# Designed miniproteins, single chains, continued (4): the designs that were tried, part 79

Each design is a single chain, and the fold is of that chain. pLDDT is the mean over its residues in the fold that is shown.

## One batch from the design tools (miniprotein)

Design m14740
Fold by ESMFold2-Fast:
Structure m14740 (fold): chain A 86 residues (1-86)
Amino acid sequence: SMAALRQRRERGLARIRARLKALTPAQKAARLQLERDINEGFELMVRGVEKVILKNGKELDEDLIQRVLDEIERNRKELEALFAEA
């Protein structure tokens, strides 16, 4: 039921919040570094797609290129939301 899903989500969020309050300065710094490394990885993926388009754009399916870029952006936004909740 939707009520059971809400209760499960609230319990999960409470555990995450309790964990975050218990983090040392070193653990907080490591989390920020992980977030930076993931964001750099996404930028490298986008640049990789741009390089392929510049070299082979006329031979590539534009719909496939757009779907790949949309998938990269969707995954970036999902991870940004996870870091914002944590």
Scores: mean pLDDT 73

Design m14741
Fold by ESMFold2-Fast:
Structure m14741 (fold): chain A 56 residues (1-56)
Amino acid sequence: SERERRMRIEIMLESGEAFERLGEGMLKRPEFSEMGEVAREGGRRLREEARREEEE
């Protein structure tokens, strides 16, 4: 449904933002640099998926 689609997009955008923030925080510490990059990239991909669903 349209309601379910919009909710999915919203969750992906919010989750993507949260993962990017987590990744940025982790990148400030050398011990977590690899994990921080993974989190930031994962968040970026979630936001891209949300953008694609919005364009449908």
Scores: mean pLDDT 84

Design m14742
Fold by ESMFold2-Fast:
Structure m14742 (fold): chain A 79 residues (1-79)
Amino acid sequence: MKKALIIDTSPAKLENLKEKLEAQGYDVQCLCSSDKEEILEAVALFQPDVIYLAIEEGFEEIRETLEEKFPNVLIVGVL
């Protein structure tokens, strides 16, 4: 896997995870958003191999929609 999309509302969590994944050779895009439409657009355009998605209130529906629309993309929850 070479492309990773990180989705969270915390800039600090985005920055920390981005540095770790880039050190492993991933092409990383960060999205500081909880907007379902913006997130779906970013996934469609970037075509990530893996999505790191925040585990917090409001992201459950987003996760379900991503699993339905992009079943071949690995989704990893981030605390």
Scores: mean pLDDT 82

Design m14743
Fold by ESMFold2-Fast:
Structure m14743 (fold): chain A 105 residues (1-105)
Amino acid sequence: MEAELERAIRLVSELVSEETGKDAEAIEAQLRAEWAALPEEYRPYAFALLAAEIARFGRYEELSPALLERARAVLQELIAQGIGPALSRTGLALLDEALAALAAA
């Protein structure tokens, strides 16, 4: 789990750096600080959003299918609890697309 989080933060930092022109190391440091400051109850949500962001950039092959399935399950639970329903549904759709693409490969 920790190794998957480390990889997700690094990958998102690289992708955001490519899109925005900002320094990847600075983005990674900010994401790590934001993760450390998050209440424990919000960490599964933040992790699921990181996975959805990686899927949005089409880099889902960098994540294991097991990680994508876990992120999908977290977003489904958040939808059921009424937490961020619009963002959670958008993230779920992106993860569903990524899993379908991986299954076709």
Scores: mean pLDDT 68

Design m14744
Fold by ESMFold2-Fast:
Structure m14744 (fold): chain A 99 residues (1-99)
Amino acid sequence: AIDLAEKARNAAEKGDLKTAASYFEQAAKEDPSNKTLVLAAEAARLASQGRYDEAAKKFEEAYKVSGNPLFKKAAELARQGKYNEAVATAAKGVIEDLK
């Protein structure tokens, strides 16, 4: 899961939200019991579809489940229209939680 989350982060930093969402979906399929990872994958998918307010809500849900402040920051970045930074920040949160 960590390697897929790193690939998602790198794709998001390059502005490729569709590829980032694909890597998040693969990571969530490897660990479907990880609610934070599943929520972050849903948020990345919504962001890749231009559904930014819904993506921000999913990042807020991930923060409530994990307590990791990077998911709160990802939601704030998504609400500010900084979608690539939001998805990359969420990927970093997933990587920290998996260590």
Scores: mean pLDDT 82

Design m14745
Fold by ESMFold2-Fast:
Structure m14745 (fold): chain A 73 residues (1-73)
Amino acid sequence: AAAEAAGQAAADARFTPEYQKVIKIANELMKLDDEDREKASEELKKYGVPALTDDSTPAERNALISQAAVKKV
């Protein structure tokens, strides 16, 4: 079933190296200076995450990154 397949994909995404990398990048963005934030933003674009703004909350960043990671797996 489509719903079961989507649920399985989301669960599997939590344990894939790609998902873990995206989550680590998100966590690093919370602590980065402008220069490093730009580099992290470029990496996130590869996973379909749009450019993050200075006003983005950690929750918003994490939500976008989690959404992109699920779409990539």
Scores: mean pLDDT 56

Design m14746
Fold by ESMFold2-Fast:
Order: C-alpha cells, then sequence, then structure tokens
Structure m14746 (fold): chain A 84 residues (1-84)
C-alpha cells in the first residue's frame, strides 16, 4: 500500500528529527552532523531515482521521501545551529 509506505516514512523521519534534537541538546554535535549528511545523501539518491521513475505509485513514494527528508534535514540543521 503506497499510502501506508508514505505514512511509515513520515513516522520514521519524525522520529529521526526528535532523536537529533535530543542528541544536539546533549552536545553530541558530530552525531547530529553525520545524521544530516546521511539524510542529504539519501535525499539526493531519491531525487535521482524520481527523475527516471515511470511507475506512478513509486513516484509518489519517492516524492514523499524527497519532501520528508528535506523537512527533516531543515529541522535537524536548525537544532544543530541552535546548539552551535
Amino acid sequence: DTEEAIEKLKELMEGLVEKAKELAAQGKLDEVRKLIETLEAQKAEAEKALAVETDPDMKKILEAAVEEAGKAVAEIQAALDAAE
């Protein structure tokens, strides 16, 4: 189910953002930076996959992956910047 896959992806990204905020509050800034780097790399790969995808259901999942990863990176970056 495409909708279920997207919902699970959103839940995963929300959990990662919360974990990253906790890590930043604990001063574990290197771990937060690694998480941003990993998510940016995954977003870039999803964007590449989306550019060549022809299946409409997979396009929806990839579009959601790009959108949610982008939101997660932005929120995690803000937490990192606040922690300096």
Scores: mean pLDDT 84

Design m14747
Fold by ESMFold2-Fast:
Structure m14747 (fold): chain A 96 residues (1-96)
Amino acid sequence: WVEDLRRPEVQADTKAAAIGLLEEVLEMVKKGEINSRLSAKTVAAMLHLSLLVDAGVPGAEEALQNLRKAVKAIDNGDYEKAIEYLEKAIETVRAM
């Protein structure tokens, strides 16, 4: 299944899904909607980014690291830093 992730269309779909989930998480954090839906979307975004990391897509590891930093910031109640890391993750995925 990692071979399927080397197909341009599969990578594009996985990247688009990751961007959409990251943008939804960013919007929820900006609105103060810190709940189980945020956690579920964050986990889904992590899974999509992990698939791109496993496929060797450049930038995917950096995007995943920024998302992990955002999650840690959310856990610490530092929503301003969480927003910064989420924006960096989105920019990194868009540049892939």
Scores: mean pLDDT 83

Design m14748
Fold by ESMFold2-Fast:
Structure m14748 (fold): chain A 78 residues (1-78)
Amino acid sequence: MDEAKLAELQAELRALREELARLEKEGGSNDDKIALLERMIALVEEIAELLREESPVAAQVGRKEVAELRARLAELKA
């Protein structure tokens, strides 16, 4: 596993989570929230794939997070 790449992806995901929370608190547009959710889904999937063999538990948590993010995305697109 590339530990440097994993750390970079985790840092980007943390920044996006903070940005999404800020938009939700400040009443940002649904389009902005949709864009952030789509980027977060892509990052969580990439992190889960990198962790798949090294940490099956972390990969499972990632799959659950992807499902939750996709549910939120569907609600915003409704």
Scores: mean pLDDT 81

Design m14749
Fold by ESMFold2-Fast:
Parts: structure tokens; C-alpha cells; sequence
Structure m14749 (fold): chain A 66 residues (1-66)
């Protein structure tokens, strides 16, 4: 059980780190552009939502782990 929860949390951490990296790269790219690409803005919003959802899921699992 503990091992199962730890693996799940680790998987979420990995996904969150990947999404956070993409988020930062997209934000920096948008900031460097004179005329931001609407597609990039949409991707940033999508990533932010996904990161928030994963953070809530991780919190639930962390509570279960103790």
C-alpha cells in the first residue's frame, strides 16, 4: 500500500515537473514575442489547469500516505 501510494505520488511529481517545464518554456517564449501566438496562450492555460488538477490529486494521495 505505502509503496503503491509512493509510486503514484512519484508519477504525479514527474508529470507535474514535465508540465511545469513546458509551462515555463511557453511563458518565456510568449514574453519574448512581440505578437504572442494565440495557440501558445491556449497551451499555457491548458497546462496551468492540468498542473493544478495534478497538485490536488497529489495532495489527496499525500494525505492518504500520512
Amino acid sequence: RREELRQRIAELDEKMAELAKKYSELVNKIKSQKNPDPQLIDEVNTLKKEINELALEKQRLADELG
Scores: mean pLDDT 81

Design m14750
Fold by ESMFold2-Fast:
Structure m14750 (fold): chain A 80 residues (1-80)
Amino acid sequence: TPTQQAQALLQQMRQLLDQLRAAVDAGDLDTAQQIAAQLAALVKQLDNIPGVPQSMRRQAAVLEAEATVLLSEALFEQEL
């Protein structure tokens, strides 16, 4: 079902966000950028599924926003 597909994608996104935090903590910005790109691709996959509840779409948007903030802060610190 669309809900089951979206749940699987959200679980993968949460795993990627945890991996992103670990990469940022390790100072591995190349890996962090690759993980953020993978997370964005999963958001796009979820957006392409018709009939997904709005609450699940909001969860995906929040996870993408958290990833964006984490990567932006890490990149800003390295440019200084």
Scores: mean pLDDT 86

Design m14751
Fold by ESMFold2-Fast:
Structure m14751 (fold): chain A 99 residues (1-99)
Amino acid sequence: MAGEEAVERVEKEVRSVEEALELMREAAEKAGAEIIELSGHPSPEAAGKAANELMLKALKEGRRAVVVASWDYDGAKADDYRLRAAMLAAARALAILLE
């Protein structure tokens, strides 16, 4: 892909969600990509949709961006599910930017 030579690859085996998110941030920083964080969504579906729409917009505008979306879900499960959804959205956005 055009621009691959301008983007450093960050490859590391991760054992936790925290390590994966940190690796995504490092890869985005080395790629010169902006991290866009979205919060306040009512559900993981809404968060994922918003992240995909923003990611596609950034790609069409020629911007390098990793979109991390989270939602204010109910109670004690919110943090684990939000972080996992954000990690998956960031990984997908980063894969598109690097390929």
Scores: mean pLDDT 53

Design m14752
Fold by ESMFold2-Fast:
Formats: C-alpha cells, sequence, structure tokens
Structure m14752 (fold): chain A 91 residues (1-91)
C-alpha cells in the first residue's frame, strides 16, 4: 500500500500531466489515510474543479466528496467555493 505522502506525490504528478481522474483518485486515497491533510485537500479541490470544467459525468459526485473532505479539514473558504461550484452545476 502507498502512504498518504506517496499518494500526494502521485496526485501532483497526475495534475501536472492533465490526468485529472488519476489526480482525484490519488488525492482521495491520501485523505482516506490522513483526513486533515491540507496539501491532499488542495490537490483534490484543483483536480475536481478541472474535471468539472471538462464536463466529466462524475464531476458532481467528485465535487460533493471534496466538499465533505473540506468540511472535515475545517477549510471554510474551500467549503464556500465548492458549494458555489456544485450549485452552478445543478442549475
Amino acid sequence: MLTAQEYIELAKKALDEGDYLTAVTAARRALEIDPTNKEALELLYQASVKLAEAGHPLALEDLRWTLEAARKAGDKEMVEQLEKEIERLEA
């Protein structure tokens, strides 16, 4: 099994390469191991937003999962941004 830090490094590489699905998956895995890891949360947020911008069919589910992760981490600014993005996609 990879460590949380190894998943964070994988998510960074995937995000840099434009592989947003791999970036979301890796960042989620890091947060399952370390739920309050701010770096993993930021990577998940960036990847989920990019996936939504690309019109991916799972983007809404990924944004909702990211919202719950942001709430657990106590990132109030990210929570507000995610709520706005989700509302925009549901309209």
Scores: mean pLDDT 82

Design m14753
Fold by ESMFold2-Fast:
Structure m14753 (fold): chain A 78 residues (1-78)
Amino acid sequence: NALKEELIRLMKELMEKEGLDKSLDQDIEAFVDGLSEEEIRAYKTALEGLLTGDEEKKREGEEELLEIRRKRLEEKRK
């Protein structure tokens, strides 16, 4: 629960920086509700790095997301 709430907060901050309409806030919440804990952790790490300017942390989260994406693609092909 706390992980989902924190990811939602980070995504909303990113969307505001992108200039996106707040009407998307509910879509963000629905998106996060559909994620696994592994995905939430990876997204959180990447977004924290992006928002704080921590390039190392951003890279770490991006690599975790790519790994999760690769696993899903492999499972879909097999």
Scores: mean pLDDT 74

Design m14754
Fold by ESMFold2-Fast:
Structure m14754 (fold): chain A 87 residues (1-87)
Amino acid sequence: MEEAERGAELARAHAEAGSKAKTAEKRVGGALGAAGSGLGGGLAAARAGDREARERAAERAREAGEKAKDPIARLGALAGARLAEAA
């Protein structure tokens, strides 16, 4: 009886460890995704050749960078803003 309970506790511990690892992966993936979105947004606006669209994309990318907690997301948003302005 206790051996079955110990087996269940080990299975639960493994599930919790896996859940925590997935949470960490989601945080890293989210930061990389935000950085990519900033870069992509800026580039798309630059290609549009619309000055107002480029300025708005740059401003939105900067705001996204300021609200992002992750330094990678901030860097991506900043790079996207500069790309939009450089078009």
Scores: mean pLDDT 58

Design m14755
Fold by ESMFold2-Fast:
Structure m14755 (fold): chain A 53 residues (1-53)
Amino acid sequence: SALETGKRAGEEKASKGGSILEAQKAAIDAVRAAGGTEQEIQEAIDYAEEAAK
């Protein structure tokens, strides 16, 4: 799903030492590229922030 794609992108950026903002941007871009909704973007942002902490 678009949400899972976004979560994966954010988590990957965070695991490689990316900042919270970089992880969130990766998640947003991935959800949008996969045709996800604004709600899925918000959920992916929240997940990426938690992963980057």
Scores: mean pLDDT 83

Design m14756
Fold by ESMFold2-Fast:
Structure m14756 (fold): chain A 85 residues (1-85)
Amino acid sequence: MPEETLSELARELLERLAYLGPLITEHADEIPEEFKELVKRALEAARRGDPRAAEYFEKAAELAEKAGLEEIAKGFREAAELVRE
């Protein structure tokens, strides 16, 4: 089978996180700037196969949870698990 590249992992992450887009938009004013930077770093790391992508997603989930955004936090925790597999 052709080996799935970082690009394929990034696609699967985006597909799994697609449902969070509307939720993130609804809560944009409640989301700290650090959250946006962590998500950006997580996606960049995932594209490169950097295992730190999981840590960035977990930190983003922690910030979302502290902001009371449980559904967003859950989605990013699931993204971290996907990266670790």
Scores: mean pLDDT 72

Design m14757
Fold by ESMFold2-Fast:
Formats: C-alpha cells, sequence, structure tokens
Structure m14757 (fold): chain A 80 residues (1-80)
C-alpha cells in the first residue's frame, strides 16, 4: 500500500545525517500534499535525489530511497 511505502521511506530517511533528514521529510510532506500533481511530485523527488547526492549519502541507501520514491510516484499515477 502507499502508506507502507511512505512508512518505509521515512524509516530510511532516519538513517541519514540529522541535518538533511528535516529537509527531506519536508519534501516528502509536499509530495503527500500534492499527490494529484505528478509534475510537482516529480520535481520534489528530484530535489530529494539532489540532496542525497550533496550530502554524500551511502549509495545503497540513496538507491533504496529513490526506488521507493519511484514506486510512490507509480501509485499516484495510477489513481484517477
Amino acid sequence: SIEELLKKLKELIKKLPEEVQKEILELVKEIEKNRDNLVKVGEKAKEIRLLLEDANAPQELADEINKLLGEIFEQFAKEK
């Protein structure tokens, strides 16, 4: 379910340094609020990807976060 994907995403974000956790969690909240606007969701997901890169997040963790963001995007895209 989308709720399980969001929970898993937030758990992975907590493994990041505290300074980037807050900013990424704010972007996740924006994604949740704008679920019907796929352009905005995509923009916020890209911002998360860039923040992970700038923070030198472990590649495996960054890949898993980005995979979950992609799965969340697909779920929103399938809603009518």
Scores: mean pLDDT 82

Design m14758
Fold by ESMFold2-Fast:
Structure m14758 (fold): chain A 58 residues (1-58)
Amino acid sequence: SLQKGLEELEKEKKQLEADVAAMNADPSTPEVVKGFMQLVLQSTQHLIERLKEKLKES
């Protein structure tokens, strides 16, 4: 269901936030990788927002 998908995505977002923070703290991580992971995090956040909107419309 959309509700369960939303809950899983919010858990994944929390994990991604921790992973991005760890990568940003690691000077060996290439800047391109850091930028890509930031985009992934933002895309996940936007998807969560869109799913919340759809749940309200249903």
Scores: mean pLDDT 81

Design m14759
Fold by ESMFold2-Fast:
Structure m14759 (fold): chain A 73 residues (1-73)
Amino acid sequence: MLEKIKEEVKEIAEKAAAGEISLEQAANRIANLLSQVMPNEKASQVAAEIAQKVAAGDLEGAKEIADKAFEEV
C-alpha cells in the first residue's frame, strides 16, 4: 500500500532527525522501501534528497520530498 510505505519513509526520516539511526541507515532503508513502488535509480535519488534535508535540519522539507515522490507513483 502506497500510503503505508510513505508513512514508513517519513518515520525513518524522523528517527534519523532524532539521532536514533544514522543518515546512512536512513537513506538505505528509505531507498529499499521506495524501490518497492518506483525504479531503483529514482528511489536512490529520492532517498538521498530526503537524507540531505534531514542532515540540514529540515525535517519538514524531507517529508515534502516524500509526498511529492508519491504523487508521481
Scores: mean pLDDT 82

Design m14760
Fold by ESMFold2-Fast:
Order: sequence, then C-alpha cells, then structure tokens
Structure m14760 (fold): chain A 126 residues (1-126)
Amino acid sequence: MSLREIQLVALQWVEEHLPPELQLFAKTALDYAIALARRKADELGLSEEQKRRLVETAVIATAGMLLAYLEKDFEEMEAFRAVYEELLNSDDVDGVEARVQALVDGSKNPRIRAFLRDLRARLEAA
C-alpha cells in the first residue's frame, strides 16, 4: 500500500463513521498525523515497510483520539494521545505499534473498538 492509499482509506473511514460537523476537523487531524509520522520515518531512515506501518499506527491512534472524544471517554482519549506522542518521540516503531493495537483491542467502549478494528482491517486490505 502507498501513503496515498492510507490517506484515501482514512478519509473514506471518516466519511462513513464520523458525524458531518466533525469530518473536516477529523480529515485535517489525520492529514497532519500522516505528515508528522512520514517526517519522523524519514528522519529515522526507516524502510518503506516500516514507514508505512508507522503512518498506519499514527492514523489508528489519531482515529482513536477522535472516537474517544465523541464518546466522551477522556481516559481512552488521553491513552491514544500518549501513544501518539510516544510515536513522534520514540525510535521503537514495533513497541509503539504494539501499544496502539493493545489500546484498540482492549478498548472497553464497543463502538470505539468496532470502528478502530474496521479502520485497521481496511488498512491491512489496501
């Protein structure tokens, strides 16, 4: 999958799952997260596969923050924010990916869990 395909999958997911009044904000937040993760991957000299995984991880973490905000689950929102901050400041790509996946699968909110699993499955299938 190319970085453009990740962006298109993320934008389609926003249009299907987020209320219209938040779609522009969510699209802007996801585009910014993709740009920051891409820059971080380039700074670390990551392979194209590692760069792809880092960008996918940033997309999922940002989507998790947005969904948790909508559900007024500020504890889960801060958990996704903390792993996103770790992604930008760490060179442990595999560890950050594992922590984001653990937050997705461990979410106590069934709607957050279902929608993030849908996003993950779309990113894996593209």
Scores: mean pLDDT 87

Design m14761
Fold by ESMFold2-Fast:
Structure m14761 (fold): chain A 78 residues (1-78)
Amino acid sequence: MEELKFALEAAVDAASNFVSEETYEEIKKLAEKILEAVEKGDYETALELAEEAASLLPSEEGKKSFLEGIKELIEKIK
């Protein structure tokens, strides 16, 4: 859990350099929802929210890296 929280916070902070303030707040809100879903054991919703957050990133490489990283951490927690 702590590793997922840290990774999400790091990804959100990194994204803040490349996205608008409005998009940053959206990604931050989605990251909070991902953590909440994982804590509830709702891994399907967590993965859907991770895909939504990844879609807000400006580059395809960034989207892929974010989504793969979050999926790996969720699988480790399962």
Scores: mean pLDDT 76

Design m14762
Fold by ESMFold2-Fast:
Structure m14762 (fold): chain A 84 residues (1-84)
Amino acid sequence: MKEYVLEVELKHDPEKKLLTIKGTLTVTENGKTETASFEEVVPSSLSAGEIAEQTAAGLRALGAEVEIPKLTETEAVLRARLVT
């Protein structure tokens, strides 16, 4: 049994049209847990909320359980869990 937990924080600067993506991916398999952190800045004309909703839809299509505890135009927080 493998469990994937993705936690992502999105911050959008509408003036610069830049999106900051900060996240952690935790993978648990056979009682072993590995965590990887990532942070990227990418061009985006879409709001943090729009990116979060599109990302959630994609992850749900893959079978993940997704919650969005924060959803605004400039900030969003997304948590996804997938068990295989």
Scores: mean pLDDT 84

Design m14763
Fold by ESMFold2-Fast:
Structure m14763 (fold): chain A 80 residues (1-80)
Amino acid sequence: ADVAALREAVLNGDVERALEILRASPDEAAGLAALQELILSGEGAEAALEVLRRYLLERARGSAHASEEALAGIEVEAPA
């Protein structure tokens, strides 16, 4: 259901909606595979690439923040 909605958003050039669907998807691997298929087929490839780029940038930003919190958590959990 989410993969079909993601493809529809990408084919319509709705990058923001595609990002929302990908973020809400419980199966990230299926969403990423759908983006790869669209890129390889050339059908909506430009929009699919933009979604992938923005999603990876968002994850990089979130990953940096989560990494800082994880380091703080390790220090709290690790000290004996």
Scores: mean pLDDT 70

Design m14764
Fold by ESMFold2-Fast:
Structure m14764 (fold): chain A 75 residues (1-75)
Amino acid sequence: DEEEARRAAEYAIGLVEKAKADPSLRPQAIEELRRMAEESPSPRVRDILNYVAYLLEQGRFDDALEAAREILRRL
């Protein structure tokens, strides 16, 4: 469902913005994104959340924000 993918991307943006403002929250944001991906029945939602989590693991905050925003733009 595109609406479910959109909500996942919006939530991911919020987590990335918080982690960017306070990098000490990065491990918690990554864990939450990975947890949401594992619990999602949608392959598309899982791919979105895992990709954003991957970029955060690399310390690529701006790339993570751009990735989540680009997904929203395409929905």
Scores: mean pLDDT 81

Design m14765
Fold by ESMFold2-Fast:
Structure m14765 (fold): chain A 69 residues (1-69)
Amino acid sequence: MAQDLVRLAEAYLEQGEELKKKGDNEKAREYYQMSIKAANLALKTATGELAKRAQEIIERAQEGLKELE
């Protein structure tokens, strides 16, 4: 369900942020990319608040990737 994909995307985002704080930029990049992938998959069926949360996760993961360049 879209809710499960949003929760998964959020978990990947949090892990990516934690890895970035630890200086593991390679793994952080992988988790940010997995977060974006899961959130985009959720957006295929998500509406309202779930769609908003998925979009916010994508934005935060994209900013995380930008900071790793």
Scores: mean pLDDT 85

Design m14766
Fold by ESMFold2-Fast:
Structure m14766 (fold): chain A 75 residues (1-75)
Amino acid sequence: MTVKEAAEKLKKEGKYSAASVLNYLGKQDPNMSLKDGANMAKRLSQSYKLGGNNDMAENFQKAADEAKKLLEKLE
């Protein structure tokens, strides 16, 4: 599953914050796997937290968490 496919699924589930983050990552790399997207969202969340942007850190962490849940359902 790509981050683009995951973003569309999460948007249908009403998880707009996570979907928006994954959609952003999918626009940067359309072939990005959901696993790579989850790792990237987690790293960016940590970067935002270190920069004092707690709201953005939380949004990216939610995206990482939702991506991880989707990966667990695919295994």
Scores: mean pLDDT 83

Design m14767
Fold by ESMFold2-Fast:
Structure m14767 (fold): chain A 56 residues (1-56)
Amino acid sequence: SVDPSGELFLTDPVARGLLEWEARNWDGRPDAAERVGRAAGPAAAEYFRELVARYA
């Protein structure tokens, strides 16, 4: 809440684990990062894109 970029979301290991699960189960839909950004902010969307790149 104190960081609207979503950086605080990324300090939570449960939240990061959910993003890692989503990235590992990504079916190639480009809108997945947009959904992450809407739910958790742009920092979380960037982190999700990095995870997708790691698992691709």
Scores: mean pLDDT 70

Design m14768
Fold by ESMFold2-Fast:
Structure m14768 (fold): chain A 69 residues (1-69)
Amino acid sequence: RTVREMLESALAALEEELAAGRDPRPLLLTFAHELKKMGEPELAERLEALARAGDAEGAVRLIRETLES
């Protein structure tokens, strides 16, 4: 799959976790790992930093902004 397809899936999954009141950090770390494997280490590091900070809203914003680029 492409980076775009991964980010679209990540956004949908994150919105579901937030709506359900679940901890999104394991999901964010999983997507960061996949992004590194796909050759996007800078984006992965930014997503990992947001996961460590517990900033799920920031993660959603980052993914949306990246998809609009």
Scores: mean pLDDT 80

Design m14769
Fold by ESMFold2-Fast:
Structure m14769 (fold): chain A 90 residues (1-90)
Amino acid sequence: ELSAEELIKRIEELKKEAEKKYKEKDPELYKILKEMAELGKEFVKEGKLDQAESIIDKMEEIMKLAEEDPEKALELAKYYLKLVKELLKK
């Protein structure tokens, strides 16, 4: 189990990596990954560490998929972001 500080650090690292890899190449994917990172930080602030870890895992999965299939990665990112926003309503 990662501490709140470790989760924030990992989220910020993934956000920076996404900016470097996708800001110019795939700006739509970068926008979604950036929004996921902000939601992950909100979960950490609320003490929802399991939810934050889930976002980290999904960001990593999306970024790996983007190396093989950018279109599928974007679809997965859109789907997951929508799902996470629904979880925030509960």
Scores: mean pLDDT 83

Design m14770
Fold by ESMFold2-Fast:
Structure m14770 (fold): chain A 85 residues (1-85)
Amino acid sequence: MKVRIRVSVGPELMSSTPEERREVLEAAAMVMAAYIEKVQPGAEVEMEDHLTGERRKIEYDEKKAEEAKEYNWRRGVATAIAEEE
């Protein structure tokens, strides 16, 4: 099964560096990937940036998911939506 996680950041991050925006998007995607791994183990997961259409494969990593849950969201809010393909 293939699952796409569509991610976006709030307006406060639109004028930040590409690196800052990417960190927030990847953290949000990894938290959602942890949920997907629990529901459908072994699913192929891909992240899509809602604004740019950029896509990349996500490899679930338990340590990275736990670190992402503790991510400092003061850099902005992110939205993640899972879609089945």
Scores: mean pLDDT 69

Design m14771
Fold by ESMFold2-Fast:
Structure m14771 (fold): chain A 76 residues (1-76)
Amino acid sequence: SLKEKQEEAEEKARESYEKLKEGLDESTEYGMLAIKYAVQAVVARKEGGDESEYLEKTGEYVKKEGEISKKLQEEL
């Protein structure tokens, strides 16, 4: 039945949307942490301090954000 196939498609779309939303929320959190540490690195550099730890943390959170984004793309 066309109606049954449409209901099945709508249910799958809803599940995909909820999964995407949860993944985007987590990705956004890691992205915000990456921005925070990137800003701290810039400030440290301007003040003649050591930016190394902040750059390392920025890279870590960028990687985590990228891993979630890749997983979401592969599972859609």
Scores: mean pLDDT 82

Design m14772
Fold by ESMFold2-Fast:
Structure m14772 (fold): chain A 89 residues (1-89)
Amino acid sequence: NLLKEGNKALEEGDYEKAIELYKKFLKESTDKEELFEAYLNLIKAYLEAGKYEEAEKVLKEAKEKFKDASEEVKKKLEEAEKLIEGLKK
């Protein structure tokens, strides 16, 4: 499973591999919970790789895709936004 492989790459510090696996997963999956996990972990992988502009773009995509999601999901996206803003300064 691409999501599990991406999560393993992220845990092992292979951020470039994690990014590629998550991007491929986002194209192939339709499961909303798995897509949300992949979006959050893709943002984390970009941040760990120092690719803050790419992380911000992925966050904007996630916010649009999950704009009608639960308050819990929206709160996690807001937390990611604050983290990105803090790291860019």
Scores: mean pLDDT 84

Design m14773
Fold by ESMFold2-Fast:
Structure m14773 (fold): chain A 104 residues (1-104)
Amino acid sequence: MMSMEEIRERLKSLSPEERLAAALRMAQVVQDAAAATGDPELEALAARISALLVEMARLYAEKAPESELLKKFEEMLELVATAPPEVQEAVRRALEEFFAEVEA
């Protein structure tokens, strides 16, 4: 299994399209956890991650510099790092599965 640090480095090597797909996967995992637990702090975190995903999609559609998209992606990773350990592990597994899919 990949460590979280290996996942972070791998995310930087993705294409803009693959970064958006990875960001969507992370957002879905956090949203599912929030819905399952009803935790207000996790719901607030899911909302912030969803807002960053929307902004990343906008930057991509506007053909903004890759550095701007990467900056928003890094902000999303920092938000995930504030989640409970079980949610962080769920995100790590989802990203590991995502990398297996894009490398097929």
Scores: mean pLDDT 80

Design m14774
Fold by ESMFold2-Fast:
Formats: structure tokens, C-alpha cells, sequence
Structure m14774 (fold): chain A 67 residues (1-67)
């Protein structure tokens, strides 16, 4: 999980929110109750909505809400 979080943080710092959301999602599949990872994932979902990537944003929000 820490490896996925680190990769998510790396992509976030690069502005690559799609890849960041993917790696945070993988981290959440291992640690679903981790509030830090959940908040980072929500931040990425919000960025996807802001960027107009509605399909990925909706898919990521649904995945987060199911955990």
C-alpha cells in the first residue's frame, strides 16, 4: 500500500491526476479504512471533475463510495 501511495503522490505532484487516482485506488483496495488515502483519492476525484474528465471522475467516485 505504501508503494501505491508513493506512486500516487508522485503523479499528483506532476499534475497527472488520472494516474494518481489509479494508484490511490489500488492503495485503498489494500487499506479501505485509511482516512489519509481516502482524502487523497477524493482530492483526485475533485480534480478530475474540475478538468472535465467526467467519465473517469464518476467511475472513481463510485469506486470510493463502494469501499
Amino acid sequence: SSSYVNQGNSYYSQGNYRLAAGYYGRALSIDPDNSTIRSNYQSMVDQLFSNGDLQRARSAQAALDSL
Scores: mean pLDDT 78

